# Designs tried in a protein design run: designed miniproteins, single chains. Part 35

Each design is a single chain, and the fold is of that chain. pLDDT is the mean over its residues in the fold that is shown.

## One batch from the design tools (miniprotein)

Design m1189
Fold by ESMFold2-Fast:
Structure m1189 (fold): chain A 76 residues (1-76)
Amino acid sequence: SSSSDNYNRVMDQMVQHIQNGIPMSDDQIDQFYNDMHNSRTNSYQSMGVDSSTASDISSSVTGSQIDYYRQRQQQV
């Protein structure tokens, strides 16, 4: 689906930045967070999860992924 395709595209971009040793700006990281959070929230809602719960779970999971990414970026 389009939501899955968008999620995979964003993840591929993040992996490419790590692989090429190109640091992501804070604005780029914020954009990736927003894209992943929106995609994940929409995916949960399509499965019948209510909007507030979907958003809370998505923000927690996506936030953890971005924190891990920021930590890895600092370990260059």
Scores: mean pLDDT 73

Design m1190
Fold by ESMFold2-Fast:
Structure m1190 (fold): chain A 67 residues (1-67)
Amino acid sequence: GPAAEAEAQAIMEETERRATLAVIQGDYDRAIAIVEEARRRLLELGDEAGVAVLERSLAHLKALKAQ
């Protein structure tokens, strides 16, 4: 419903800000942890689209850490 959609959007926006800051600081482990926690929260809300976005972000962050 609209309340769950608003909560999912807030989680996505906060996650983007926090993960971006961690990446700028070179802390890929923290960025990965931030995105993994957000993915878990979106799974609980049933936001399949948001989960898919965060899974792609996790793959990208793990690739960046490997470089």
Scores: mean pLDDT 88

Design m1191
Fold by ESMFold2-Fast:
Structure m1191 (fold): chain A 108 residues (1-108)
Amino acid sequence: FESLKELIIKLGEKIIEVLEKAKSLVKDPEVIKKLEELIKKIRDAIAQVRNATTVDQLLAAADKIIDSAEKALDILKSLGEQFKELILELEILIGLLRIVVGVTKLIS
């Protein structure tokens, strides 16, 4: 349980790193604000992962990270080719988190 929790936190933190880097390259204040809101939601969800005492709580928190990361991915895809590398990195991190969630469901 704790190892899965640590892995989800680590993946969420790496997603935040990618989004902070993307935010630093954005010039549109509205896009920056949307990314900041999604980063905050991911930070809040990571805190929920840390405080999770049940598998259901852990999965609910992980799903919130995935949902916010997917919304951020859609924003980055709309901004053009300069974000291609960050988009790929974010897709990989989301994919890994989805695998962790899927494995957790199989063992619970």
Scores: mean pLDDT 87

Design m1192
Fold by ESMFold2-Fast:
Structure m1192 (fold): chain A 75 residues (1-75)
Amino acid sequence: SWKEKADRFEKIADEAEKQGNYEEAALYHAASGEWYRKAGDLERQAESFRRAADAYNKAGKTDVAEDFRKRAEEL
């Protein structure tokens, strides 16, 4: 259930990235990572946080991006 929510959020994030809406994409990737955490899927949580970091960098939010990169690295 939580994993299905996370998977849906990743798809929304991917569509936002295709539209160039990087800040929205970053928010959905970050939210997806939190849902994967609740599901106990640490590998997908880390991947979602790395994608959030990339999207935040593209949105010009480098400090937030660095935070998510570190969170992913610690998993």
Scores: mean pLDDT 86

Design m1193
Fold by ESMFold2-Fast:
Structure m1193 (fold): chain A 118 residues (1-118)
Amino acid sequence: MRLPAEEKAEEIRSKLSEEEFAKVVEEAAKEFIKEFPEAKEVVEEVVKKYGRDRSVSIDEMASELGLLALRKGFSVGKVMRLMVEFKELLIKELLRKGVELGLISEEEREELLAKQGL
């Protein structure tokens, strides 16, 4: 089941160009690397493979990050945390981009994030 912020982020994602989506993924990855420098190689591989693929959902991209992290020897608990944090950063960046492009208001963005505990 998708939370309201995730559903709105997916709607925004579907309206982005390849270049706009690439910028969102790059910004989310940059913030992710600041929090999890040990996972830099994993997130850079995800960005390289899927960062321009508009057909890949937020859930699918987070799942691919988790699969790659597991293959790199991260523990199951760490993999779950990395997946959740990357997904949350993608949602935040997509909502921010939605405001920038006039697709949602700043007030709607704040309400969606608050309802999701972000």
Scores: mean pLDDT 84

Design m1194
Fold by ESMFold2-Fast:
Structure m1194 (fold): chain A 95 residues (1-95)
Amino acid sequence: MLTKEEAIELVEKILKYIEELIEQLREILETADLSEDDKELVQRIIDNYERRIKYLKDQVEKNKDDADKLLGLYQQALREYGLLKRFLDGLQLHI
């Protein structure tokens, strides 16, 4: 079982990795020869994940003393990272 401090550290680390994936998507949006539909899709994914990161950061701050809630937030952050990483990997195959 994760301690509260370990859970917070792990959530923050995963959120940083998600932010790095978002920056890679922004670079692709600016430099890759994407269709207008694909540009619109990538922008929507960026906007969605920025909102999700903000939500997760807010939830960590509100629940810093609740180890079970923090573990749930860590698991959610891992899921979000995995989904975004799969999207990025799939997009790179089309460029």
Scores: mean pLDDT 84

Design m1195
Fold by ESMFold2-Fast:
Structure m1195 (fold): chain A 88 residues (1-88)
Amino acid sequence: TLTLHLPVIEPGERLVREAVAPESGEWHVVIEIETEVTKDGKTTLETGSVLSKPLKLEKGDRVVVTAEGVEVEEDGATYRAAVVVSLE
């Protein structure tokens, strides 16, 4: 498994994360996403993960995730997280 971690970033900022295949074969990509939740003056950090479809990679191939920071307000809570823009 190849794991890519997306931290909380400022709204509108972009980040790029890479993982390199250590050997040729089928790899599952796991993207771990941190979400900052602010509700009633309390801020907490939550982590979720999404699993990609298996990818056929050669040794030294790069999996690149480009993400953008977003801020969403719902039901009196503010959520900040990075959203995946592309996966290569």
Scores: mean pLDDT 75

Design m1196
Fold by ESMFold2-Fast:
Structure m1196 (fold): chain A 116 residues (1-116)
Amino acid sequence: MPLSSLSAEEAFEEAAKKLGLSEETKKAIEKLIKEGKLASSTEIFEGKTAQELAAELLRVLFEAPEDAEPLPESELPSVEELNEENVPRLLATWRATGSVEALRLVLLYFKKKFNL
């Protein structure tokens, strides 16, 4: 189903399904967006594919710079080494290579940081 036909809320829900987010993680992200701490405009979510919506959501959540240097897939950090500098680089790796493991590490960092 084309995500461009969905509202911002429905597009977020579809992106969360594509990322394999748990209902608890999804609700925590929705709460942070609703509280204005990680607010994104409707325009960020409209007209994009599920992967692009996921990337934009995570970019907004972490304010990841567009020029972040991607980490090699062979050198991905452990969960304990994840921080605000490594996460934008993991997003860059996922965008460049489509690495599911890089995306998974970003989600694990989010879960750990916000105690989900």
Scores: mean pLDDT 58

Design m1197
Fold by ESMFold2-Fast:
Structure m1197 (fold): chain A 67 residues (1-67)
Amino acid sequence: SLDDLIKNLSKLLGFSEEETRKLLEILMEKYNISAEQIELELAVQIGSLKNEEEFKKFVEELRKLLE
């Protein structure tokens, strides 16, 4: 479900559930794709990261979208 997706991403990224919902809405509008497709894209991108520093930079870039 969307609620479960938000909770899982919230925990993974260190965002609140409200911030995570807003992020998903922004990404869905920007790329014109479904929440499920966003989840798959984020999973692929996260899976390609090699260390904690790359993960931190990835999270920082996502947080900029919450401006």
Scores: mean pLDDT 80

Design m1198
Fold by ESMFold2-Fast:
Structure m1198 (fold): chain A 99 residues (1-99)
Amino acid sequence: SEKEKLAKEYALEALFLSGGSALLGAMTSTVAKLEDPSLKEEAEELAEESARESKIIEEKAKEILENKEDVELAEKKLKESEEAYERTLEKYRELLEKL
């Protein structure tokens, strides 16, 4: 159905945000540790937080796929995923400002 197609597209978008959160945290952590070793603990904390947010977004994508006829749920879960990704971006910016 058209609803199932849309739900799958939203789930895929959420999965891209999940991967993006984990990758962004890991890469930023690596850059920060190389540029300023004093930021090692903060950088590692960002990587861990990004990995946790990635798993949370992955679970949201799973919920969408388990409820493919509920487009409103899919939109809500995608929005929550976007908000989680934006939190990771803000922490990335804050860490870079310390360099």
Scores: mean pLDDT 85

Design m1199
Fold by ESMFold2-Fast:
Structure m1199 (fold): chain A 100 residues (1-100)
Amino acid sequence: SLEELRERLRKAEQEFVKDPEKNWEKFVDAALELIEYLLEQGRFEEAERLVKATENFFDVYDVPKEVKVKFYQRVADLFEKYGRTELAEKYRKKAEEIKK
């Protein structure tokens, strides 16, 4: 399933860069599925690297604030679910700062 999740993210990323407005949801969902899988495997540093990589795409393609807020809230929930309270708090604060 790791190979399938990576391939889904790769395809979703390619679709996103061609049409960010239509494809952001699929890209975000693919990234979050892989992040959750990595957290379930205890691969916390890889999960955070993927969060940061996804952030870089949002910055390059200037996605709407609402997309970034939803992403950070879901990332924070996932880190909290897997006991990474400091990372959960970090991403909750990022979501709140963007809402301003």
Scores: mean pLDDT 86

Design m1200
Fold by ESMFold2-Fast:
Structure m1200 (fold): chain A 106 residues (1-106)
Amino acid sequence: MSASEQRLVEALRDMLRGAGASEELIEEAVAAARRVLLEHRATEGAPPDSWSMLDAITAVLRALVENAEALGISQEVLDLFQDMLENGFTVRNPVSGNLVHYKMEK
């Protein structure tokens, strides 16, 4: 798994755990996130320096929201993912340790 994929997985774990999700549900959501990332990589074949963390996180969040019913994700966790997609999200830079906020606006 790439460093960016690992950061995304760790961020999702922390967010879901904070929302009161069970470890079983967290692992299932993480598996779904890994699947989305692998599918993107297999389809695009992009080199690491062309892979956008923002794009990957957004794609994974959308996939998790769209598949939330199948994953058994609670409404509270769904609301969290929707808020992240609408108002942005914060991840820790693995090199500097600083928090970086991403906000998507069309």
Scores: mean pLDDT 62

Design m1201
Fold by ESMFold2-Fast:
Structure m1201 (fold): chain A 84 residues (1-84)
Amino acid sequence: SMKEIEEALARLEREVQDTYATLSKLVGPKEANALLIQWLEMRIAELKRELQAAKEAGDKDRARILEAVIEKLEEQLAKLKALG
């Protein structure tokens, strides 16, 4: 459902913000940005594997949610790379 996608995206946005805030406090903003880029690339790869598994299982609802989450992470990754 749209609500599940919205909840997943809101949770993801909080996770990214919290991760950056924690890393920035520990290692400074430049190194935190580099680490966050690495984390996002790894997370996108993991979610793409989960998406393939969902498609193979015929789980269309899960596939739709995963596609939305992956798209949002790829947008965030592109923005971070543009800032660095």
Scores: mean pLDDT 83

Design m1202
Fold by ESMFold2-Fast:
Structure m1202 (fold): chain A 55 residues (1-55)
Amino acid sequence: AESLESGKVKLTDSDEPLVPVKSTIDGGIYLTDDAVLDPNGNIVSRTSYLRHFAP
């Protein structure tokens, strides 16, 4: 996951905060397919990418 060199530009400002999508099946947190949040706490990409957060 060394793709934060150009992906780490903003975390979630008060200008355009990232809103995670909550799963209705398991109750897990699913990030928007438009934006991908790394475990480092930064947005790495803003493309059609679906990623689920599993604890």
Scores: mean pLDDT 42

Design m1203
Fold by ESMFold2-Fast:
Structure m1203 (fold): chain A 102 residues (1-102)
Amino acid sequence: MKKDLGIKAAKDKANDLAEAAVSAARRGDVETARRHVRELHSMGLGVGDVGPVAASLLDDTARAMEELARADADPERRRGLLAVAELAREYAREVRDAHALR
């Protein structure tokens, strides 16, 4: 069923989750960032029209986590951020595979 408002709301929520993950990471809250990445992954697998956006947002989130890790002087936060980046990249790949994306 094609619902333009529903599709827009789902895409807006995907963007909000990606922004929330990066904001949590900026605060050093690695666990909250990981939770938002997992939720974004679930949306990407569950909603066909959101899949391409979710995959792109997961890649962008991974890059943001890698940049934050490079700037962070705390070894534990760096390790946590790099783990979330790797998780986001794996999730982007899974979403692409599920939707036959490149």
Scores: mean pLDDT 82

Design m1204
Fold by ESMFold2-Fast:
Structure m1204 (fold): chain A 68 residues (1-68)
Amino acid sequence: APSQEEIDLAVFELAVATAMAEAVSAGKITPDEARKLGEETLKRIEEAVKQGKFDEARKIVRDLFKEL
C-alpha cells in the first residue's frame, strides 16, 4: 500500500491538475502556461509535504485557486 505521505501528495496533485484543467477549459490560461504553473506549484507542495507542513501545502492550493 502507498504511504500516507504518498496518498496526501497524490490528493494535492489531483487538486492542482483539476485547477489547471478548469482554467485551460475556461480560456483563462494556455496549456503551456498551465503546465509551467502546475510544475512550479507541485514543487512547492512537495517541499511542504516533505517538511510535514500540510497546512502550508493546503494554503498553496487555496492560493492557486484564488489566482485562477
Scores: mean pLDDT 80

Design m1205
Fold by ESMFold2-Fast:
Structure m1205 (fold): chain A 59 residues (1-59)
Amino acid sequence: SSTMTRDYMKEAERMEKRSLEEGYVMAGVALSLGYYDGSRKKEAEELYKKLKEKLEKEK
């Protein structure tokens, strides 16, 4: 598992749905602004996708 996964998965499990939505938006903003590089960008994109699916499926 990635270091990036640690932070977002932890927040998703402990925070309210509203905070999860904010996390998802912030991950997208960070990606668009280029805060991630190389494989880190790829991992962040995968995590962003997983957060989106979690918000939609509530699982």
Scores: mean pLDDT 61

Design m1206
Fold by ESMFold2-Fast:
Structure m1206 (fold): chain A 98 residues (1-98)
Amino acid sequence: MEKLTVVVTFTALEEDIGTVGQALNELARESKKIGAEEVKVDSEAGKLTIEAENLEIVRKVVEAALQLEKKHPGIRVEIEASEKAKPVVEKVKEEFEK
């Protein structure tokens, strides 16, 4: 039984820590609402790490991260996931490109 881990990294074209921080805070808030088991925010690195027991939580967190990228065109989003969570991340990315 492996933990489902997702790491979301926000980067801005300009090093605007405030803009990245806002996106991280929004994603952290949404992750908690979704029921992520553990939510860790590293504002200096622009990273959010979550652990989840359920692939549904992974899917919703990834959807929220990609929505934030669409909402903030100056922000780039990178998503890394544990091996077990990768198929769900890929499906969500594909759905967002439709």
Scores: mean pLDDT 77

Design m1207
Fold by ESMFold2-Fast:
Structure m1207 (fold): chain A 102 residues (1-102)
Amino acid sequence: MKITVSGSTEPADKLYVQIENATGTPEEILAAAKKVAKVEKADIQYDEQRKTILGVFTFEEPLSVEQMIEVAKALGEASGADKVTLLGYKDGQPVTRIVVEM
């Protein structure tokens, strides 16, 4: 597993997630995220033809970079993915980008 982090170390309250070469239901992906942090709301879409899952998660409390990495790992493991990309946002501003290669 290779982890690349870029941007700031500021906590994020919202994550945009792309999960590549993955399979899974929105319910399974949401359950995986909820094991790491309290999810306020989520919008999860699966493109079966491209084997890509796209998610937008809003958390009850802002996540640290370490917690964002744990979300990426949990989502990748739950979906059997090759790669998870997270974009972290704080107050509508992009703060960090995390790439986890499984």
Scores: mean pLDDT 85

Design m1208
Fold by ESMFold2-Fast:
Structure m1208 (fold): chain A 92 residues (1-92)
Amino acid sequence: KKAEELLEEARELIREAEERVREGNYEESIRLVEESIRKIQQARKEGADEKEVLELESESLEVMSEAMEGMGDHESAEIGRKLAEYLRELAR
C-alpha cells in the first residue's frame, strides 16, 4: 500500500547512499540518507509496520555512520552505529 511504497522508496535511497559511500562521495550519501529518513517517517505516519520502520532507520544510520567516518567524523560515526544497533534490537 502507500506505506509499503514509501518504505520501498526509502530502501532504494539507502542502496544509492551505500553506492555513494563506496565511491567516496560522502556528502551525497548523507543527503540520500536524509531523504530516506524523510520517506521512512512519512511511511510511519501512513501506518507502516513499526518493525520495518525501525529496521530501515537502523540501516539508514549505519550508512550515515560509514559516510561520517569516511569524512573523518569518527565520534558521530560511533554514536550513529550505537543508535542503529539499539533500533535494530527494538525491531526484533
Scores: mean pLDDT 87

Design m1209
Fold by ESMFold2-Fast:
Structure m1209 (fold): chain A 81 residues (1-81)
Amino acid sequence: SSELIAALEKMIAGVEKAIADGLPAETIKTAVLSEIRALQEEGLISEEEARALMARLRAAKSGEEILAILRDFLAQVKAEA
């Protein structure tokens, strides 16, 4: 959906800024996990998609890995639109 795409693009921009500002990966991770939970609660993504994304995000060790995971998911959503 266009709403999900907009939300993911906003999250990606926020992560890019957080990396540029030198925020720790754990700080970025906590914020992103909260946003993914909000997307699931709003019905923009399924519980299965949210669980898979959260598992990948928890395993990420850097802001760059978090960014790659979000970009990968955005590409998937755009391909299915």
Scores: mean pLDDT 87

Design m1210
Fold by ESMFold2-Fast:
Structure m1210 (fold): chain A 79 residues (1-79)
Amino acid sequence: MLSKSVAEKLAEMESGKKEFSLIDIEVLLLGLAAERSVPNSTVTDEEIQRVVDLIKQLEAQKKEAGVSLSDLDTKFRLP
């Protein structure tokens, strides 16, 4: 299961009520990386896929602002 902070951020992003910031992308990547580094991680493949799908959506939006998610992915490697 995703941490409360990551789950709340994911729900907020999925609601479409807020513009996504670079910090929002970083919070998702850091939370995912931290939970994946734990040997007994409770994060499901389904929850990981939800985060990945949102990151791809945010990548499309942030590329218009000149921000590249590949720079973040280099630091916090996704599956």
Scores: mean pLDDT 61

Design m1211
Fold by ESMFold2-Fast:
Order: structure tokens, then C-alpha cells, then sequence
Structure m1211 (fold): chain A 100 residues (1-100)
């Protein structure tokens, strides 16, 4: 119930959000919430960039190409934008994990 509610809330926030970096963070959180087993393995990764790469790879294996592209975009952003997007993504993913 809690996981399903959080997914619905994040989908509504995604629809109302105009900031690209926030959209990427929400998409990352939605991907993690749908794949709990992968989320736990990804959360054990200590390198932030490697963690995002693992998440993108998992998304592609599941056929979630749009989510994978969004995560890969974080890695291709200019340093300032990439840093803020990465921070927002991790904060969103951590909050989603604790809510499960």
C-alpha cells in the first residue's frame, strides 16, 4: 500500500514539475520503487556515478528505455547541473527507500 501510494504521488509530481533535473530525480525514484530487489543492490554501491550506471543498466534490461536515458543524461550534464541532479536523485531515492 505505501509503495503504491508513493508511486502515485511521484507520478503526479512528475506531471506537474517543469524543472528537468527534478523530473530526472523523480523518474529515478519511480524506477527504484518498481524494482525493490535491484534497489537494495544499487543502494549498497558506494560510488555515486557507478550507482547511477547500475540503475540505468537495470532500467534497460527491463525495457524502461526512457528511464535509462534520463539517468544517463545526469551523467552527461555539465558538472554543475550534473552535481545538483545527482544530489536530488540520491535524496529522492533515499526517501523512497525509507518509505518502503
Amino acid sequence: AERERLIAELEEELASTTDPDTKLAIKAALLLLREVEDFEAISAETDPEARLRRLAEAARRLGLDEAAEALERILSLPPEEAREALRAAYETMAAAYEAL
Scores: mean pLDDT 64

Design m1212
Fold by ESMFold2-Fast:
Structure m1212 (fold): chain A 77 residues (1-77)
Amino acid sequence: VEEVIREAIRLAKEKKYEEAIKLLESVELPEELKEVAEKLVEALRNKDEKEVKYYVGKLEVLLETPEGIKLIQEAVS
C-alpha cells in the first residue's frame, strides 16, 4: 500500500492529477492515511497547487519521509 501512495505522490508532483486520483481511489487505505488522501484527492480535483503540496507533504510525513516537512512549510508560508 505504501508503494501505491508513493506512486500517487510522484504523479501529483508531476501534475498528473487524474492519474494520482485514480491510484488513491483504487486502494483501501488505513484510516490515518485515508483522511489525508481524501483531502489530497479534493485538492487534486480543484487543481489547487498549494493544497496539493500541503497534503502531499502530510502523506510523506506519515510515510516517514523528511521531504514532507519542507513541503508543508512551503505550503503554509
Scores: mean pLDDT 78

Design m1213
Fold by ESMFold2-Fast:
Structure m1213 (fold): chain A 66 residues (1-66)
Amino acid sequence: DKDEKLKKAYEYAEKLVESLDLPEDEKKRVLEIAKEAAKTLLDAGEDLETVLSAIKTIASYAKQRY
């Protein structure tokens, strides 16, 4: 179920981004980017593992940049 995969991806993104040492405004931006990427990848037919890996990559780049 795509909706269930999207829910799991969003929950993962929320937990991961909340764990970052970033200002709240930047956490919100990173979370929105991660959620948009998750939705786009699932819409493209990517599996959950690929989506979670993309979310982790986005969070890593955000941490490196700020």
Scores: mean pLDDT 83

Design m1214
Fold by ESMFold2-Fast:
Structure m1214 (fold): chain A 62 residues (1-62)
Amino acid sequence: MPSGATARAVKDYTGKNDLHLTLKVGDIVEILLSIGPHYWVVRNLATGEVGIVPSEHLEVLG
């Protein structure tokens, strides 16, 4: 991966708007940017979609 750690979704998350990404438990994402203590910008590795998700819904893998 060009940069960032990978993480796994440990909880389902429904995106509230076009800036947020919807996640299902087990989705693997690349962490691109932290925008605060509670939210990360991630890319879903299965779909290629990029968006904001709550960091508490993710478990960092590496």
Scores: mean pLDDT 78

Design m1215
Fold by ESMFold2-Fast:
Structure m1215 (fold): chain A 55 residues (1-55)
Amino acid sequence: SAAERAAAREEYQLEVVKRTKALVDANPDMSVEELAAKQREIIAELNAELARRLA
């Protein structure tokens, strides 16, 4: 349903924030460029998982 897809997207958004925060907390000296690259990896991984979940 549309509600199930909306809930899955909300969980995805919260997971991106959670993993990004954990990454920053573990690596406080990380550059903005390194953080952006790592965040793109997290987003790509979660996008693949979400696509699999919604298929």
Scores: mean pLDDT 81

Design m1216
Fold by ESMFold2-Fast:
Structure m1216 (fold): chain A 90 residues (1-90)
Amino acid sequence: SPVIEKVISLLSKTIEKMQGKSQNEALKLLEETIEQIKEIAEKEASKEDKEIIDDVILLLKQMIENAKKYKLSTEEIVGYLQDLLDDIQS
């Protein structure tokens, strides 16, 4: 799906931008990315794409909450995001 590929590309760019950043900066980038993904979903997504994107948004929100609760490093957050990206692409 072109829309899913756009979401994947956006997440990949966010992962790159997070490298070397503090946790606070990394989480702000994730929150901004979630808002961009929501806009893409509302404007461009098919019904099937929207179901996938809604699941991705839920996982990203859970990631932010877990990162704050467990004080995850930026490297750990990047690792979890890379795993998510691999799952979406499979």
Scores: mean pLDDT 87

Design m1217
Fold by ESMFold2-Fast:
Structure m1217 (fold): chain A 92 residues (1-92)
Amino acid sequence: SLLEKAAELVKKAAKLLTENGDFEAAREAQSALSLIEQAKKNPDDIVTLQQARDEVERAIRLNEESENPNKEAIELLREALRLLQEVIDSLE
């Protein structure tokens, strides 16, 4: 599913962010992962999906504004964002 793929991408990004020392961006990515897992259990809860999207966007911004941005983590989060938006659009 798109949510399963988004979860895997966010999980990989969170690991890279942690390894790169960006703990604030990693925390937001982990928050997004928890919200994606909640959305998988409540497929009609568009608010949870929108919150997950917002947390992924925040993780991207925090890492881009950091002293040492991780391009691989940003690309993984951007792909997860695209998949989350596709799910949200399918519910509207």
Scores: mean pLDDT 87

Design m1218
Fold by ESMFold2-Fast:
Structure m1218 (fold): chain A 84 residues (1-84)
Amino acid sequence: MTELEKLTGIPQEVLDKLIDEIAKRTGLSKEEVRKLLLDFIKNGFSSDPEEREKQLKIREVLLDLVVNGSPELREAARKILTTP
């Protein structure tokens, strides 16, 4: 079980699909997306402007997926956006 799966309650298979979609839409690597999602969930927006810009791009994809994604990705994106 990954730290992201533990923090969000989203199954790893769904997280992998979500990370792939975010990476595709943002141009970031899958590893960067994993790191930025984990950092966002644990600490919110970064104090570093460059990391915050990347987090905002990821958030835009998540917001789009809540409206236009498949049911599985909609629920996963919603959970990430509502995690404290």
Scores: mean pLDDT 81

Design m1219
Fold by ESMFold2-Fast:
Structure m1219 (fold): chain A 55 residues (1-55)
Amino acid sequence: TILRAAAHDLGISVATLRRLLTAALRGEISLDELAERLGISRKSASSLVRAYQLE
């Protein structure tokens, strides 16, 4: 549920958000790069990655 809300708030699809979060989890992009791509803080990006791991 949190990922659907976040994707809607960011104006992107859930599929796009999942792809970016997966890339971050695999170490393909840094948390700073994820935050920059989503237009959010590093802390928010870290929280989204953690939420994705719990889903």
Scores: mean pLDDT 80

Design m1220
Fold by ESMFold2-Fast:
Structure m1220 (fold): chain A 84 residues (1-84)
Amino acid sequence: SEALSRFLQEFAAEVRGESKVSLETLEEALKVLEEEIKEYKELLEKYKKDPSTPKSKILAVEIVLDLLEGWRRVIEELIEKRKE
């Protein structure tokens, strides 16, 4: 995702104290991230309904979802701080 890659690049610069991620970049990244979370949730439900799906594949999707949900919380907090 170009939007998520852009967010990560700008966030790395913010961590270094060079700049702050723009509200526009945060909002674009959040939108894409929410779409990806929805797709992975649908994939997880599909895998859970198919008894032929390896347990390792289900666990991998759950780990990816946890990671995406974590980044969503970070971006939501940053957006709240930028709107103040």
Scores: mean pLDDT 87

Design m1221
Fold by ESMFold2-Fast:
Structure m1221 (fold): chain A 79 residues (1-79)
Amino acid sequence: SKEEIVNELKRIIDLLKAGASDEQVIEEVKRLAEKYGIDVELKPDDSAENALSKLLQALYEKGLITKEDIEKIVEYYHS
């Protein structure tokens, strides 16, 4: 469900805020992308924030989340 996806995205943000490495966050982004069958073009030099932004865009383009869901995630990141 959308709520499950949003909660998983918040979980990844919690890891980032807790000081997880870029590599750890990128692996969580890959895991979530694979779970929902989403193609995310991750590069070896991507930051955690850039990888998360790519995931959010891909989820939105696939219709799995809304603009309101993205705004909630961005607000959560800045909390």
Scores: mean pLDDT 83

Design m1222
Fold by ESMFold2-Fast:
Structure m1222 (fold): chain A 90 residues (1-90)
Amino acid sequence: MLKEIKKLADEVMKLAEEKGDYELARKVASLYVAAALRVIGTEVETGLDVNEDGEEYALEHASNPEAVRETVEFLKEVLEELKKLKAELE
Protein backbone atom coordinates (compact mmCIF):
# COMPACT_ATOMS: atom_id res chain seq x y z
CA MET A 1 0.00 0.00 0.00
CA LEU A 2 2.71 2.57 0.86
CA LYS A 3 4.48 1.74 -2.45
CA GLU A 4 1.19 2.39 -4.34
CA ILE A 5 0.75 5.65 -2.37
CA LYS A 6 4.30 6.74 -3.34
CA LYS A 7 3.64 5.98 -7.02
CA LEU A 8 0.37 7.97 -7.00
CA ALA A 9 1.95 10.84 -5.01
CA ASP A 10 4.81 11.05 -7.55
CA GLU A 11 2.29 11.08 -10.45
CA VAL A 12 0.06 13.76 -8.82
CA MET A 13 3.07 15.93 -7.90
CA LYS A 14 4.33 15.75 -11.51
CA LEU A 15 0.89 16.73 -12.88
CA ALA A 16 0.59 19.59 -10.35
CA GLU A 17 4.09 20.89 -11.21
CA GLU A 18 3.30 20.71 -14.97
CA LYS A 19 0.25 22.94 -14.27
CA GLY A 20 2.33 25.31 -12.08
CA ASP A 21 0.43 24.33 -8.90
CA TYR A 22 3.41 24.09 -6.54
CA GLU A 23 1.14 24.43 -3.47
CA LEU A 24 -0.75 21.24 -4.46
CA ALA A 25 2.58 19.47 -5.14
CA ARG A 26 3.74 20.35 -1.59
CA LYS A 27 0.41 19.16 -0.11
CA VAL A 28 0.76 15.80 -1.90
CA ALA A 29 4.38 15.46 -0.69
CA SER A 30 3.17 16.12 2.89
CA LEU A 31 0.46 13.43 2.56
CA TYR A 32 3.05 10.87 1.42
CA VAL A 33 5.45 11.82 4.27
CA ALA A 34 2.59 11.45 6.80
CA ALA A 35 1.77 7.98 5.37
CA ALA A 36 5.45 6.91 5.48
CA LEU A 37 5.89 8.10 9.09
CA ARG A 38 2.71 6.23 10.14
CA VAL A 39 4.07 2.98 8.61
CA ILE A 40 7.49 3.42 10.28
CA GLY A 41 5.81 4.05 13.66
CA THR A 42 3.67 0.91 13.30
CA GLU A 43 6.70 -1.20 12.24
CA VAL A 44 8.62 -0.02 15.34
CA GLU A 45 5.66 -0.81 17.65
CA THR A 46 4.75 -4.22 16.10
CA GLY A 47 8.05 -5.47 14.61
CA LEU A 48 6.26 -6.06 11.28
CA ASP A 49 6.57 -4.46 7.86
CA VAL A 50 2.96 -3.42 7.18
CA ASN A 51 3.89 -2.16 3.68
CA GLU A 52 5.82 -5.28 2.57
CA ASP A 53 3.89 -8.07 4.35
CA GLY A 54 0.44 -6.77 3.47
CA GLU A 55 -2.65 -6.03 5.53
CA GLU A 56 -3.90 -9.57 6.30
CA TYR A 57 -0.47 -10.99 7.19
CA ALA A 58 0.34 -8.03 9.48
CA LEU A 59 -3.02 -8.36 11.30
CA GLU A 60 -2.46 -12.11 11.92
CA HIS A 61 1.14 -11.73 13.21
CA ALA A 62 1.10 -8.36 15.00
CA SER A 63 1.51 -8.18 18.78
CA ASN A 64 -0.83 -5.13 18.56
CA PRO A 65 -3.36 -5.77 15.73
CA GLU A 66 -5.32 -2.55 16.51
CA ALA A 67 -2.26 -0.39 15.69
CA VAL A 68 -1.89 -2.22 12.35
CA ARG A 69 -5.63 -1.84 11.59
CA GLU A 70 -5.57 1.93 12.31
CA THR A 71 -2.47 2.38 10.12
CA VAL A 72 -4.06 0.41 7.24
CA GLU A 73 -7.26 2.51 7.50
CA PHE A 74 -5.17 5.72 7.37
CA LEU A 75 -3.23 4.44 4.33
CA LYS A 76 -6.52 3.61 2.54
CA GLU A 77 -7.77 7.18 3.19
CA VAL A 78 -4.52 8.68 1.81
CA LEU A 79 -4.71 6.39 -1.25
CA GLU A 80 -8.32 7.43 -1.99
CA GLU A 81 -7.44 11.15 -1.59
CA LEU A 82 -4.51 10.80 -4.04
CA LYS A 83 -6.74 8.93 -6.56
CA LYS A 84 -9.28 11.79 -6.40
CA LEU A 85 -6.57 14.44 -6.88
CA LYS A 86 -5.14 12.55 -9.88
CA ALA A 87 -8.59 12.28 -11.50
CA GLU A 88 -9.16 16.05 -11.03
CA LEU A 89 -5.76 16.87 -12.62
CA GLU A 90 -6.25 14.52 -15.63
Scores: mean pLDDT 74

